Designed miniproteins, single chains, continued (2). Designs and how they scored, part 96

Each design is a single chain, and the fold is of that chain. pLDDT is the mean over its residues in the fold that is shown.

## One batch from the design tools (miniprotein)

Design m7543
Fold by ESMFold2-Fast:
Structure m7543 (fold): chain A 74 residues (1-74)
Amino acid sequence: MLSEKEKAVLLAVYVGEQLGRESLTLRQIARLTGMSQSTVSRHARRLAERGLLEISEEGVRLTEKGRELALQLL
């Protein structure tokens, strides 16, 4: 099961995608969730290990699996 903070990170990236953003920075996710960048970084890494997010130089984006899970959390 995802923690509440992991759900918040996943949903922030999903909302960014719905608003037409290709990816979100850790700073943008921190602002959307009210978490620190270090907290966002830890949760984003866990989500990436589960195949739900991709982390790159461009930022953080959803995988197809991550998008499917985000829709279930709405």
Scores: mean pLDDT 86

Design m7544
Fold by ESMFold2-Fast:
Structure m7544 (fold): chain A 65 residues (1-65)
Amino acid sequence: EVAEKAVERVEAQLDDVTAALVRMAYGIAKANNLDPVEALKRLADSLDPETAAIVRQAIEEALKE
């Protein structure tokens, strides 16, 4: 649920291609019974600093509930 909320928040802020990458990382992690939050953090590490900051902020905001 936390990772799902983070993905929805990122999709609202990013372009279609980057949003699709975030969605795919989430889907792959869930399908393989991995931690989707950790998968999103690893994806952020491979993105440009600006986009990575948006992804990390979305995760942080979803976790603060």
Scores: mean pLDDT 78

Design m7545
Fold by ESMFold2-Fast:
Structure m7545 (fold): chain A 61 residues (1-61)
Amino acid sequence: SEDEENARKALEGAKKAKTAAEARAALHESQRVLDRAQTEEAKELAKEGIREAQKAIEKHG
């Protein structure tokens, strides 16, 4: 679904983040996907994106 694809892209963005700013952008996108998500799969991917983005923020400052 579109929600699942958007969730996967946000998760990839979080994993690829090289700066705190990129990580925060990925966090915001993952949160938006979670708010819009209508399927359990999209919600779980968005939650993983949030977790990965938070790790990246901690790593990059």
Scores: mean pLDDT 83

Design m7546
Fold by ESMFold2-Fast:
Structure m7546 (fold): chain A 68 residues (1-68)
Amino acid sequence: SSSDRKKLLELIGEILRLIGEILDLELELEKPMSEEERRELEERLERLKEELERKLKEMRELEEKSSF
């Protein structure tokens, strides 16, 4: 349905945004920094990866329900 397609496209957009943020943060972690700053960035990275996994699960569930 058109509604399912819109939801899928919105989820893809959110997933791509999260991937971009993860890659930017991974790149930032390659730079010299304090142990405290590194820990804060690593914690942010873990939260973003968990959010990405949740969105990927939502996308899979939508595919299964909508006969894509």
Scores: mean pLDDT 83

Design m7547
Fold by ESMFold2-Fast:
Structure m7547 (fold): chain A 116 residues (1-116)
Amino acid sequence: MLVLTESGGGTFKEGSSVTLSAKITGDYESIVLMGWYRQRPGEPLRFVASITADGKTRFDPEVEGRASISYDKAKKTLYLNLTNLQVSDTATYYAFAVTSEGRLVFGEGVKLTVVA
């Protein structure tokens, strides 16, 4: 069973940076795509960033230029780095993974609060 455990949330100042992490346990060799979604208060779940097993990245235009995504295979940890934080980055962030069989798995989510 594949499990993603997020960390790195909390309360941050506008204009600062944060690194969110997701530790992957279980059948990590089956992963073909991984990334991050977020849900802002009162809004639907939205895509943030993804990275393929081949290292190809995609970003939501709202975070493009401020976000980077990486995967440390040795540590089995997915990272999302957000720079120049905006109050609008306040959301619950969910790591996700897609397996070679097309299964989508989400973590439990980590809360990020950005204050002016």
Scores: mean pLDDT 89

Design m7548
Fold by ESMFold2-Fast:
Structure m7548 (fold): chain A 56 residues (1-56)
Amino acid sequence: SDEAVEAVVVAVAKEYNKAGKALSDADRQQIEKEAAAKADDPEKAEAELVQKFVNA
């Protein structure tokens, strides 16, 4: 579960880099919390967090 959360955070961070955005510590902490809350479905968590944080 922790490995799945870390994978989601890394994937979102890569999308930040592709979008030319800087990932702040506050955003990273929020992404970690939301990924942990959605640990039952890491793939869905990744898609939702990319939409929420990268495409917002």
Scores: mean pLDDT 78

Design m7549
Fold by ESMFold2-Fast:
Parts: sequence; structure tokens; C-alpha cells
Structure m7549 (fold): chain A 83 residues (1-83)
Amino acid sequence: SAALAELRELVEKAKKALKEGKYEEAAKLALEAIRLALKLAPPEEVPKAIGELLRALGLILEGKYKEAAEHGIAFVEEFLAKQ
């Protein structure tokens, strides 16, 4: 699906930014990926997706961009593996 392809593209861009040490860019891309995953999540997975979105936002607000990116990427890759 187009939405799953977009989600996969966001994850790959986030991973590339993370490898290049562009932590703030990686965190923002991971946040976009989590938001898209939340829109695509079945009802039973929505609470976990909301929790991951809030975690990523909290880490970004604290300037913990690398941690936000790593957690966000891991969540979205797990989400994609279940689709």
C-alpha cells in the first residue's frame, strides 16, 4: 500500500540521518513515522502507538534526539513487521 511505502521511506530516512549523526533530523523523521503508524494502527494497537508518540515528543522536548530516534525507529520497524 502507498501508506506502508511512505512509512517504510520515513524509517529509512530516519535511519540514514541517525547513521550520519543528524540526531535532531532523525528524531523528527521518527516522530513523523510514529504519527503515520498511529493513523494506520488497528484499534487494539492504538494505545501503544499513542504511548510511543508521547515518549518521542517528551524525549525531543528534552533535547534527547538520539534516544527519540532510536526508540521511534525500533517501534515503527516492529509495527511494519506485524503488517
Scores: mean pLDDT 88

Design m7550
Fold by ESMFold2-Fast:
Structure m7550 (fold): chain A 65 residues (1-65)
Amino acid sequence: MSEAEQLVEKGYEALRAGNYEEALKYYEEAIKLGFEPGEVDLLAMAEAHEGLGDEEKAEEYRKKA
């Protein structure tokens, strides 16, 4: 897997563990490396923002999905 793909996997693992800030850091780093998030990834980022209480960001990512 590419480095970006490995970061996405780590982001998903952090999300499953309830580590929302860590999950978002991994997804953001993957995107910086050229990863293009799909619908599932955008919904995962929305869930992480919702878990942090950021409903505005959560809705923004759901609209992008």
Scores: mean pLDDT 83

Design m7551
Fold by ESMFold2-Fast:
Structure m7551 (fold): chain A 62 residues (1-62)
Amino acid sequence: MIKELVEKALEAVRAGNLDEAKEYLRQALMLDPKNPYILEALRAVDAGDRDRAIEALEKALK
């Protein structure tokens, strides 16, 4: 489930759909509230930093 949410968030960020990415990241964070890569991805999306968000999401998929 978490992996699917992270993959959907990554797809949304790559497409420029930051609002959709935030929703998937919030759902993933509810399942794993201390995941450092999901937290970093959410901060990056909130800042509009797509490159940083993509990097964090790819690390979350490890």
Scores: mean pLDDT 82

Design m7552
Fold by ESMFold2-Fast:
Structure m7552 (fold): chain A 87 residues (1-87)
Amino acid sequence: SMEEAKELAEKAIEKAEEAREKALEAMKKAGKNKEALNLAIAAALRAAGAIFLAELAIKTGNLELAEKALEDAEEALELAEEALERA
């Protein structure tokens, strides 16, 4: 349903926002650590994409798009956490 798509998409946005916050912290901490910086950039870009898909899912009521947004947000969070550990 449209309500289910919205709920799932809102969860995706929350996770993607957390991923972006952690990615920015990793970028700040990374300094000259290219591996950490590259992971943080990848996390930030994937998080931005997840937010875009989630907002589109809310607008269209598309559950499959909301599911994809959540998957992308979860992957962005994993990348951001790895970037922080390597920084």
Scores: mean pLDDT 89

Design m7553
Fold by ESMFold2-Fast:
Structure m7553 (fold): chain A 72 residues (1-72)
Amino acid sequence: SLEELEARIEELERRIREAEKRLEEAMEELKKATGEELTRAIGRVIRAIGEIVEAELERRRLEEELERLKRE
């Protein structure tokens, strides 16, 4: 239903905000990292970006579905 889609989009927006916070923390760690810490910090940044990308893609898919339903 339209309401279920809106609820799922809201849930994804919350997940995106949490992943953005993790990315922010990982970026701060990357700025301080030296030597072997660089590899770990880069890994955390990549992981956080992946989480954001996956959630954004699902959010866009659901937003397209929502717009389709609203046009009816």
Scores: mean pLDDT 84

Design m7554
Fold by ESMFold2-Fast:
Order: C-alpha cells, then structure tokens, then sequence
Structure m7554 (fold): chain A 59 residues (1-59)
C-alpha cells in the first residue's frame, strides 16, 4: 500500500509540475481522514489527472 501511494504521488507530481513532497503529504492527510486513493487524488490534482495516475498504476 505505501509503495502505491509513493508511486501515485510521483506520477501526480510529474503530470502537474507540483512538488512530490507536497502532493504526498496532502494525499496522506486525505487518506488518514478516511478517503480512498481515487478520492484523495481527485481532491489534490483533479479528476482528469487522477484518472491518468490510476491508469498508470494499473488500477
């Protein structure tokens, strides 16, 4: 699970030009509040980028 989060944050940072550490921290906060990975990604980077990240992860 941690490896998937790290790869999701890396891909999201690459696609958006945002900092990896900022994206990872924000994703971790949403997941800690009970959001799933898809929902967390949609809140952080939007639905379009979230779908691209999930496809690259094979999800």
Amino acid sequence: MEEVLEEAARLAAELTGQRYDSIKATLENYLASGADLRTALEFVVGKEIAEEVLKKLGL
Scores: mean pLDDT 81

Design m7555
Fold by ESMFold2-Fast:
Structure m7555 (fold): chain A 63 residues (1-63)
Amino acid sequence: SLEEAKRAFEAGDYDRAIQLAEEALKKDPNNPEAYGLLAQAYFARGELDKAIEALKKGNELSK
């Protein structure tokens, strides 16, 4: 769930946060909150291109 993904992110487990957020998006692909969490986790890992792509998708869905 997104709650577990948030807890993983807060614990510094960015790999698990990404995994759980991606699982949430497989279940609900129109979830801007999951894209926001993916972006934060990718930024924390230094994967800027992936973070920017996730931000774009989340922003487009939250219009």
Scores: mean pLDDT 82

Design m7556
Fold by ESMFold2-Fast:
Structure m7556 (fold): chain A 123 residues (1-123)
Amino acid sequence: FEPEKILIIIDVGPTKVTIKVLGFRGNQVFLLDTEVLETLDPEKIKEKVEELIEKYSSAELLGIIVVFDKGISEETKEKLIEALKEVAEKYNVPLIVIDGRKFKSREEVEDKVNEIILELQKK
């Protein structure tokens, strides 16, 4: 599967980060990559995101979605947003921040992520 477009989704837990690459071609969506980093170090997360963007550089990058789970400090959240914003600005794409603490359930967070994916895919 060779994607026409890609989207980076970053799930931030209290001790680890899961980075997913979704690929789009026509009406098809595929999970192309999943990387788990047992760190909240913004520089290491930034490096892995850039590595994945370079790996799929033949495809158009639609954006970066970052989802924050419960138990993450405000300091860690702000540092990660700052680092990811630098990547988003470098590639001229939107950074979309979802604070899971503002939602009642994981299902509501997943629904919001899916809504954003559909909106980005239309462009």
Scores: mean pLDDT 83

Design m7557
Fold by ESMFold2-Fast:
Structure m7557 (fold): chain A 68 residues (1-68)
Amino acid sequence: ELKPLIVSRAKSLGVTTVDPEAVDLLIKAAEGNLGKLEDLLVTAAISARLAGETTITKEHVQTALKIV
């Protein structure tokens, strides 16, 4: 299941959680491509951490989509 994997990976990237809306957007945007999912998740985690946040939100994923 992708949702627990996304949350576990996000914790390894230094965030504490991922919003359900952010998880859904990550899965939708990756379109089954695990490499794209990883790139989006890493970029979103960096965005959240630069903002001083411990949660990946939908806005962080939207920012990642412009970069990736």
Scores: mean pLDDT 83

Design m7558
Fold by ESMFold2-Fast:
Structure m7558 (fold): chain A 104 residues (1-104)
Amino acid sequence: MGTARITVEGNKATIEVTDAGISAQTLASAVALAMGGKVKSVKIEGNKVTIETDLAKITATQDGNRVTVEVEAKEPLDPERLAQGVRAAAFLAGTDVRVEVEVK
């Protein structure tokens, strides 16, 4: 079973997904959709995906079996919406992920 750790500090969050078989693109897209807003740009550069919306900048980087997503929003982040995005990405990938949330 994959593991997702979501750490939220105000308007910034880090999401680390390990051993889930979820791509950086799928995870970044699902997180962006869960947060809402209008997509302004999508950049794919090797193992890195950056999605900019009117609400946030989402950067996902893949390193082997680990995908790290960094979220920087204009307003404080809702940990539950981020968790929903991670669960949606897991569903789309046909896998299951244990989600752990830490708010600082």
Scores: mean pLDDT 85

Design m7559
Fold by ESMFold2-Fast:
Structure m7559 (fold): chain A 74 residues (1-74)
Amino acid sequence: MKPVPPLEVALAALRLGNEKDVLTREDFKAALPDLSDEEIDEYLELMGSKGGKPDVNKLIGVTLRAIGDAEVPS
């Protein structure tokens, strides 16, 4: 099974964030059951959940960076 793309995770987080103020591992597992606990933990860390509410915009920024880097012209 291929790993879930970061963009798909960001989109799921946006959708969940609209419904819930606080995102948890269970929320990500429900939306993206293909994600491992380790992947979810990494994404939660990127959003800064350790210090309070997860910042979904941070995850989106990281995702856009990865995509933008891939499309940089030769």
Scores: mean pLDDT 64

Design m7560
Fold by ESMFold2-Fast:
Structure m7560 (fold): chain A 60 residues (1-60)
Amino acid sequence: ASEVEALYREAVELARRTGLSLAEATALVLKRRGFPEEAELALRTGDPTLALARLHLRVS
């Protein structure tokens, strides 16, 4: 499992527990882990997919 996969699982669990959208939960997890640019991208697009793809390229 990649770091991106682990982060996505954490975001899904956070969304489930808090009622946040998946994009909002993903942004919060990204910001906590030191990826504020990717967090902002998830919020602007309303979709975690592009932010997670960008993170994968950054940490690979």
Scores: mean pLDDT 80

Design m7561
Fold by ESMFold2-Fast:
Structure m7561 (fold): chain A 100 residues (1-100)
Amino acid sequence: SPMDQALSQFNQVRNIATQATTSTDRSQVVSNFQSQINRIDSLYPQLSPQLRTIMDSVRNQLDRVIYLGQNGSQQQFQTESQQTKDNVDDRITQIQQQQS
């Protein structure tokens, strides 16, 4: 289902964000986030309005972490990567609670 695909995309974002907190290869992590945006954009038209609202939150977070990865300090990038992980974990929990 589109919901299961969205959950899969969120798990991929979480894994990339976790790598960002430990990796010294910042450009590789930024590239991984950019690839994930392309996958999200491909899925987006298939999502319900409610799932699109949740996906918009994650998409905006990815835009910000990519921007800071390209233009910010290492501290800004690490902080935003942690916030990306936290945001995605919250969205996964939100979707799972709705699948009661």
Scores: mean pLDDT 85

Design m7562
Fold by ESMFold2-Fast:
Structure m7562 (fold): chain A 134 residues (1-134)
Amino acid sequence: SEEFRERLLARLRELDLSPFVRNMLDRIEEYRDEKYDIDVDAVIPLLSHPDPEVRIQAIVLLSMTRDERAVEPLIEALSDPDPRVRAVAILALFEIGEEALRRARPALREATSDPDPDVAAIARAALEVLDEME
């Protein structure tokens, strides 16, 4: 839903997010209309890479594909030890679409209690917009 996307994007932009998360949101929005030939099945294993920078890059690549196969792996990334990975995973689910965030509802509810303020704020924003659209 375009209305869902516009509402959530507006709410996310009102949040006092860290520069890293704000930059990721802007980049995801900028590349929204571009499609890249990315092998989703080759990228998914990188979500388990020991380097959090590689995991973040994998999430960004998966967000660019908007492929449903990325949804469950990205939901699992909401439990990643690095809060940057958790935040970017929610933004990637948002980019894939409303249905991806609906499937992530239980994990998003848990993320509202995340010790990282960006993760908690993004999760609350996503749930609030999902509830407003149902």
Scores: mean pLDDT 85

Design m7563
Fold by ESMFold2-Fast:
Structure m7563 (fold): chain A 67 residues (1-67)
Amino acid sequence: SARDQLLAVIKEVADEASDNPSLSAEELEARFDERISTLPPLSPEEAALAEGARASLLRYLASLRAE
């Protein structure tokens, strides 16, 4: 399902941040957007989940640098 693919994208981007915490916020967002663009059209609910995930991924990246 598109939702399962979206969750996989979120995990992949989180893993990229963990592997390279020196990524800029802009680069992380660009990587997320590129992966989202390859998915089937998202429902409004899935699009809202994706935007919430974007914010969470940015906070996660910041937390990796603070430790």
Scores: mean pLDDT 82

Design m7564
Fold by ESMFold2-Fast:
Structure m7564 (fold): chain A 91 residues (1-91)
Amino acid sequence: MKAEAEKYLKEGEKLLKEGKELMKEGKFEEAVEKYKEAIKKYEEAKKLDPENKKIYELLAEAYRNLGEALLALGKYEEALEYYEKSLEIEK
């Protein structure tokens, strides 16, 4: 379980980094896809290790970054939804 959760975290962190790189390049739709993939990896890690605070911190960051990418695409309602998800995790 722990080793598998760690693999999902590493995969998610790589995808999050790729998304941030795409944001710098103005490739916002591709960044959205990378952030969604990162979120999926972190959700799998959360199922395997639900007490690991780092997973929640990375999920909150990924949701916030996804919201930013959606704002850049003019998808304001979707962006707000993901910012709210980030805030719920941080509460």
Scores: mean pLDDT 86

Design m7565
Fold by ESMFold2-Fast:
Structure m7565 (fold): chain A 75 residues (1-75)
Amino acid sequence: MQAKVEKLTEKMKKQVKEMLKDDPETAKAYLQEIDDLLKKTLDYIANGDFLGASTSLASMAAIVSEAFLLSRQRK
């Protein structure tokens, strides 16, 4: 479980970096938020709270979607 979550998180971080390549400060903010959610997800898994873990993972996916939408708002 943990290894799969970490692998998924690395993939999400890579996508955010690629989408926001021209805006490193905004990319850094999103990457920090993903890191914070990863820590919460791993804590939920360690405590057997799989509902909390699932919600936290969904929040990470939402951040990736937000970064994608932001990257498309170029003038």
Scores: mean pLDDT 79

Design m7566
Fold by ESMFold2-Fast:
Structure m7566 (fold): chain A 89 residues (1-89)
Amino acid sequence: AEKYLAKGKELAKQGKLEEAKEAFEKAIELDPNYAEAYYNLGLVLEKMGELEEAIEYYKKAIELDPNFLKAQYNLALLLEKLGKKAEDW
């Protein structure tokens, strides 16, 4: 799972968002409880403009790791950008 997480991060850094998405989806396929893979998939979806899906993946990352501060922070920022409040989720 870590190999695909690392590959996805590098692809995302290069702007290869669709390839990065596939790599993170593969990481999740190999380890369905990999909170960091859900978080990074959310980041890629946000960059692709798939904001509603990004919210779902950030929520899943937080569900798997309630102390995942980066996922909590990015979820809060994304909800604010969409004019949503914390109570809306």
Scores: mean pLDDT 82

Design m7567
Fold by ESMFold2-Fast:
Structure m7567 (fold): chain A 92 residues (1-92)
Amino acid sequence: TKMADEAGKEAQDRAEKAGAKAKVEVEGNKVTITLTDAPVEAAAGAISGGVAAEVAGAEVEVRSEGNTYTVTLTGKDPEVAARGAREVAKSL
């Protein structure tokens, strides 16, 4: 969980620099990244990062509702979840 927490914080920091409000929740091998008031570029980055996270071995679900985007990353273990969260952070 510690690695996933660190990756989640990186995603949150990057999203905030991109102009979004970010909330990250880590539960074992699952990381949920919620972006609110995201600019179009940050929203596009979250979607692209979700695709990259899937390539990294995570199961990815992306939901959009108004100006809120939620990326849910589920790995077989916390390391895979953390890797996915880092891909989302890198794409923001």
Scores: mean pLDDT 78

Design m7568
Fold by ESMFold2-Fast:
Structure m7568 (fold): chain A 65 residues (1-65)
Amino acid sequence: SIELELFEGLARMVGAATGVRVDVSLEDGRVRVTIESPDEAAAEEAARILRTLAREMGLEVVIER
């Protein structure tokens, strides 16, 4: 969907902005986001931004570290 493509692009930008690795995949109709970073504060900030974006876009998102 257009919403999923937009979210994937935004998630990539959030990863770049926060300095964390972000991988996005689609699993059983849900968006799965994996965040990898040795910096816990950066990882939590990325997760917070991504949860907010998902909520605003009406997407069901699972975030893993």
Scores: mean pLDDT 82

Design m7569
Fold by ESMFold2-Fast:
Structure m7569 (fold): chain A 77 residues (1-77)
Amino acid sequence: TVAELRARLRELIREYRKAAEAKDIEELKKVLRRAEELLAEVEAELARDPSNEELRALRASLEALIEDIKKQIKKLE
């Protein structure tokens, strides 16, 4: 459900913040993989319901999160 996808996004954001503060590249890469998996699920749901504003917002938030994680990994390399 959208609520389950939203809850998973909130947990990923929390995990990202912890990993970024710890400068833990391994955990950042794990969070990145999970965020990309969640984005694929949101995109699949959007393909079935393209006008769903909640799914569109989740997609945008996940795209932003993925870019932030990638930038953090690059800074720590």
Scores: mean pLDDT 88

Design m7570
Fold by ESMFold2-Fast:
Structure m7570 (fold): chain A 103 residues (1-103)
Amino acid sequence: EPAEIPKLDPATRDAALEALRSNPELAQKIAEYFQKAAEAVRSGNVEEALKALDEAIEVGKDHPAVQAFLEAVRKTVEALIKNGQLDVAAELLEKLAEFFKGI
């Protein structure tokens, strides 16, 4: 059950989920970066949160659909932080971490 994320075309979303299911180590690493980002947001460490998401994008770069998914997440989190919605950003990241762990 994925958290609310930016709009992605169905083909990109499905390809990302398929790549993650085929690469459980990748899904686990991305989940760890989402948890790190959520903790940073809750601590008010915006720069560390965005750095963690950039690290997740780098780890996922060999899977174009996963990279596109993660870039959409980073853009959403950055927008939420910019609007002062840190709790919403942290909750989104926590839900995504749980989802990716379940893959």
Scores: mean pLDDT 81

Design m7571
Fold by ESMFold2-Fast:
Structure m7571 (fold): chain A 80 residues (1-80)
Amino acid sequence: SEELKKELEETQYEIEVLRQALESSPDEAAKLLLEMGKKLGKPTTGKDLANLALQGRLDLLRQRLKILEKVKETLEKLIE
């Protein structure tokens, strides 16, 4: 249960950062996504997402957000 709670916390944090990034300029979005990657111990993922923001691939960032929202919903059900 503690491992699932940590995964839920990390998923919630990534959702919050992605929502903020989607409302930000490409440069600010890239900075947020790089910081998130470092904080979560996933620097390659952070860099890949930052590059998507700089390339204007908001469609792929929105797709990732939708997947994470479903993951969060599943984790919440598992820890109840």
Scores: mean pLDDT 88

Design m7572
Fold by ESMFold2-Fast:
Structure m7572 (fold): chain A 83 residues (1-83)
Amino acid sequence: ATPVVRPLTVEEVLELLRDQTAALKAYVLANPDTPVAAVRAAVEDLRATVEAMLDNGGASEEEKREVLAEFEKEAAEVLALAE
C-alpha cells in the first residue's frame, strides 16, 4: 500500500515542537561551547518548520498564535541554556 501523508493537527504540531525543542536542549547541554548564533539559527529553522506545518494543516490565526507562543517559550529556554 502507498502511505498517505496528511497535514498534522495543531496538537500533533505541538507534540513535535516539544520533542524537537527537548532534543535541541539536550544537544546544547551536551555541547556547552556551541555558539549562540548557531543555536539561534537552529531555533529559526524549527520556527519555519512549525509555521509550514500549521499552514499545511489549515490552522486558524488564533491557533497559530497559541502554538507560536508555546514555541517562543521553549525557544527562550533553549537560548538561555546556550548563554
Scores: mean pLDDT 79

Design m7573
Fold by ESMFold2-Fast:
Structure m7573 (fold): chain A 85 residues (1-85)
Amino acid sequence: VKKLEEEIKELEKRIKELEEEKKKLEEELEKLMEKLRNAGDDLEEILRIIGEILRKIGEIFDIELEIERLKKEIKELKEKIKKLV
């Protein structure tokens, strides 16, 4: 039981790290959206900013998928603990 509880704690720690990384990327996205609004008629700058926005959206999506995977693993480990108690 103690080993499963330790595994859950490590997974919860990893989720917190990923949530912090996601928050940082969301803040960077917000700044890019502000730059996009302020770019005016500079098509080269607009396209560059759009490319960076799409890249960061992809990174956020990958992090969300990893968080969901880890949450599922935690749920399975908690169910194992319930069967042992």
Scores: mean pLDDT 83

Design m7574
Fold by ESMFold2-Fast:
Structure m7574 (fold): chain A 84 residues (1-84)
Amino acid sequence: MNLETSKKVLTSIGMENEAGKLQDVIDALAKQKNADKNSLYGTVTAYLVGLKQGKTAKEIGEVQDKTEEDSAADIALIKKVLGT
């Protein structure tokens, strides 16, 4: 998944603000994790979709095969970048 595709997915579910800030979210997470930005588009999209559905960090983490602690840290950074 790439930036353009992730933005289209988020916009299609009514997350226009998050879609507009997606590049900033990806850049922040890639820097924090020392990870390739291209590997993060699917993961970040899954976090944002899960949050819109009212899921907890634990529930989202289980779907992504991540610990609650890793998911909570990722979500906290995402919310900070989004201004929430």
Scores: mean pLDDT 76

Design m7575
Fold by ESMFold2-Fast:
Structure m7575 (fold): chain A 75 residues (1-75)
Amino acid sequence: GDAELEELEKRIEEIEKEIERLKKEIEKLKEELKKNPEDEELKEKLKKKELELQILEGIKALLEGVLKLLKAKEK
């Protein structure tokens, strides 16, 4: 029934919250790097966070795809 849809929607919501947190951290790192453009540690941290963001966005897209398929099953 709708229980699987609710579970997927909750997982998507949790990932969206993590994505928003990562976006804020990336924004902060970009601002810090703007003031210290030669800081290799900041560049490395930024790259790491951007990779984490890409992974979470990919997982979210996959879960949204599954949710769409489950909703299409009702037609």
Scores: mean pLDDT 83

Design m7576
Fold by ESMFold2-Fast:
Structure m7576 (fold): chain A 100 residues (1-100)
Amino acid sequence: PVPTIRQILTNVRSQLQDIYNRSPSMTQQQMVDMTQQLGIQTSDMVDQFVAGSDNQSDIRTVGTVLQQITQITVQAVYDPTQMVGSIQSFIDSIDSQISS
């Protein structure tokens, strides 16, 4: 079945929360691996959503989510401390979108 926008957002939120909670115990490489895997999985869900949707607002929302995951992955490589703060802001942003 085609994923809904809520399913995409809740899946991303759940995985970001897991990364955030594990971050004090993870190596930089583990953070990179987890954020890359999140990006791959989310990209697949977004491709399925976009193929089945004509809602331009929702398409822009999931596109922005993918861009934010890419930014977090880059930060995991170059600035892991900043990445953790970015994850928290990203979770807060998703929570606002889900509650709306």
Scores: mean pLDDT 85

Design m7577
Fold by ESMFold2-Fast:
Structure m7577 (fold): chain A 92 residues (1-92)
Amino acid sequence: EAFDLILKGSVAFAQGKYEEAIEYFKKALEILPSSQAYMMLGMAYFKQGKYEDAIKAFQKSLALNPTNVDARNNLAKVYEKMGDLERAAEAR
């Protein structure tokens, strides 16, 4: 159920439909919080330029799985885009 919503969100994301992707990932997270779903939510926010929302999503992903290298790398990329090089270094 939650996984099906993540798949639908991933398809929307691949099509550049970031708002639709965000809706699917949020619905998946209502069913089962997961590091993967938070990471994908963060990526969709990042693509929309919603950097603060992206940071929060990646931080929640890392709270559930601290060894998620993709979430750490994506968090660092958001800080780099914001010009915060110190927090970008800390996220890695």
Scores: mean pLDDT 84

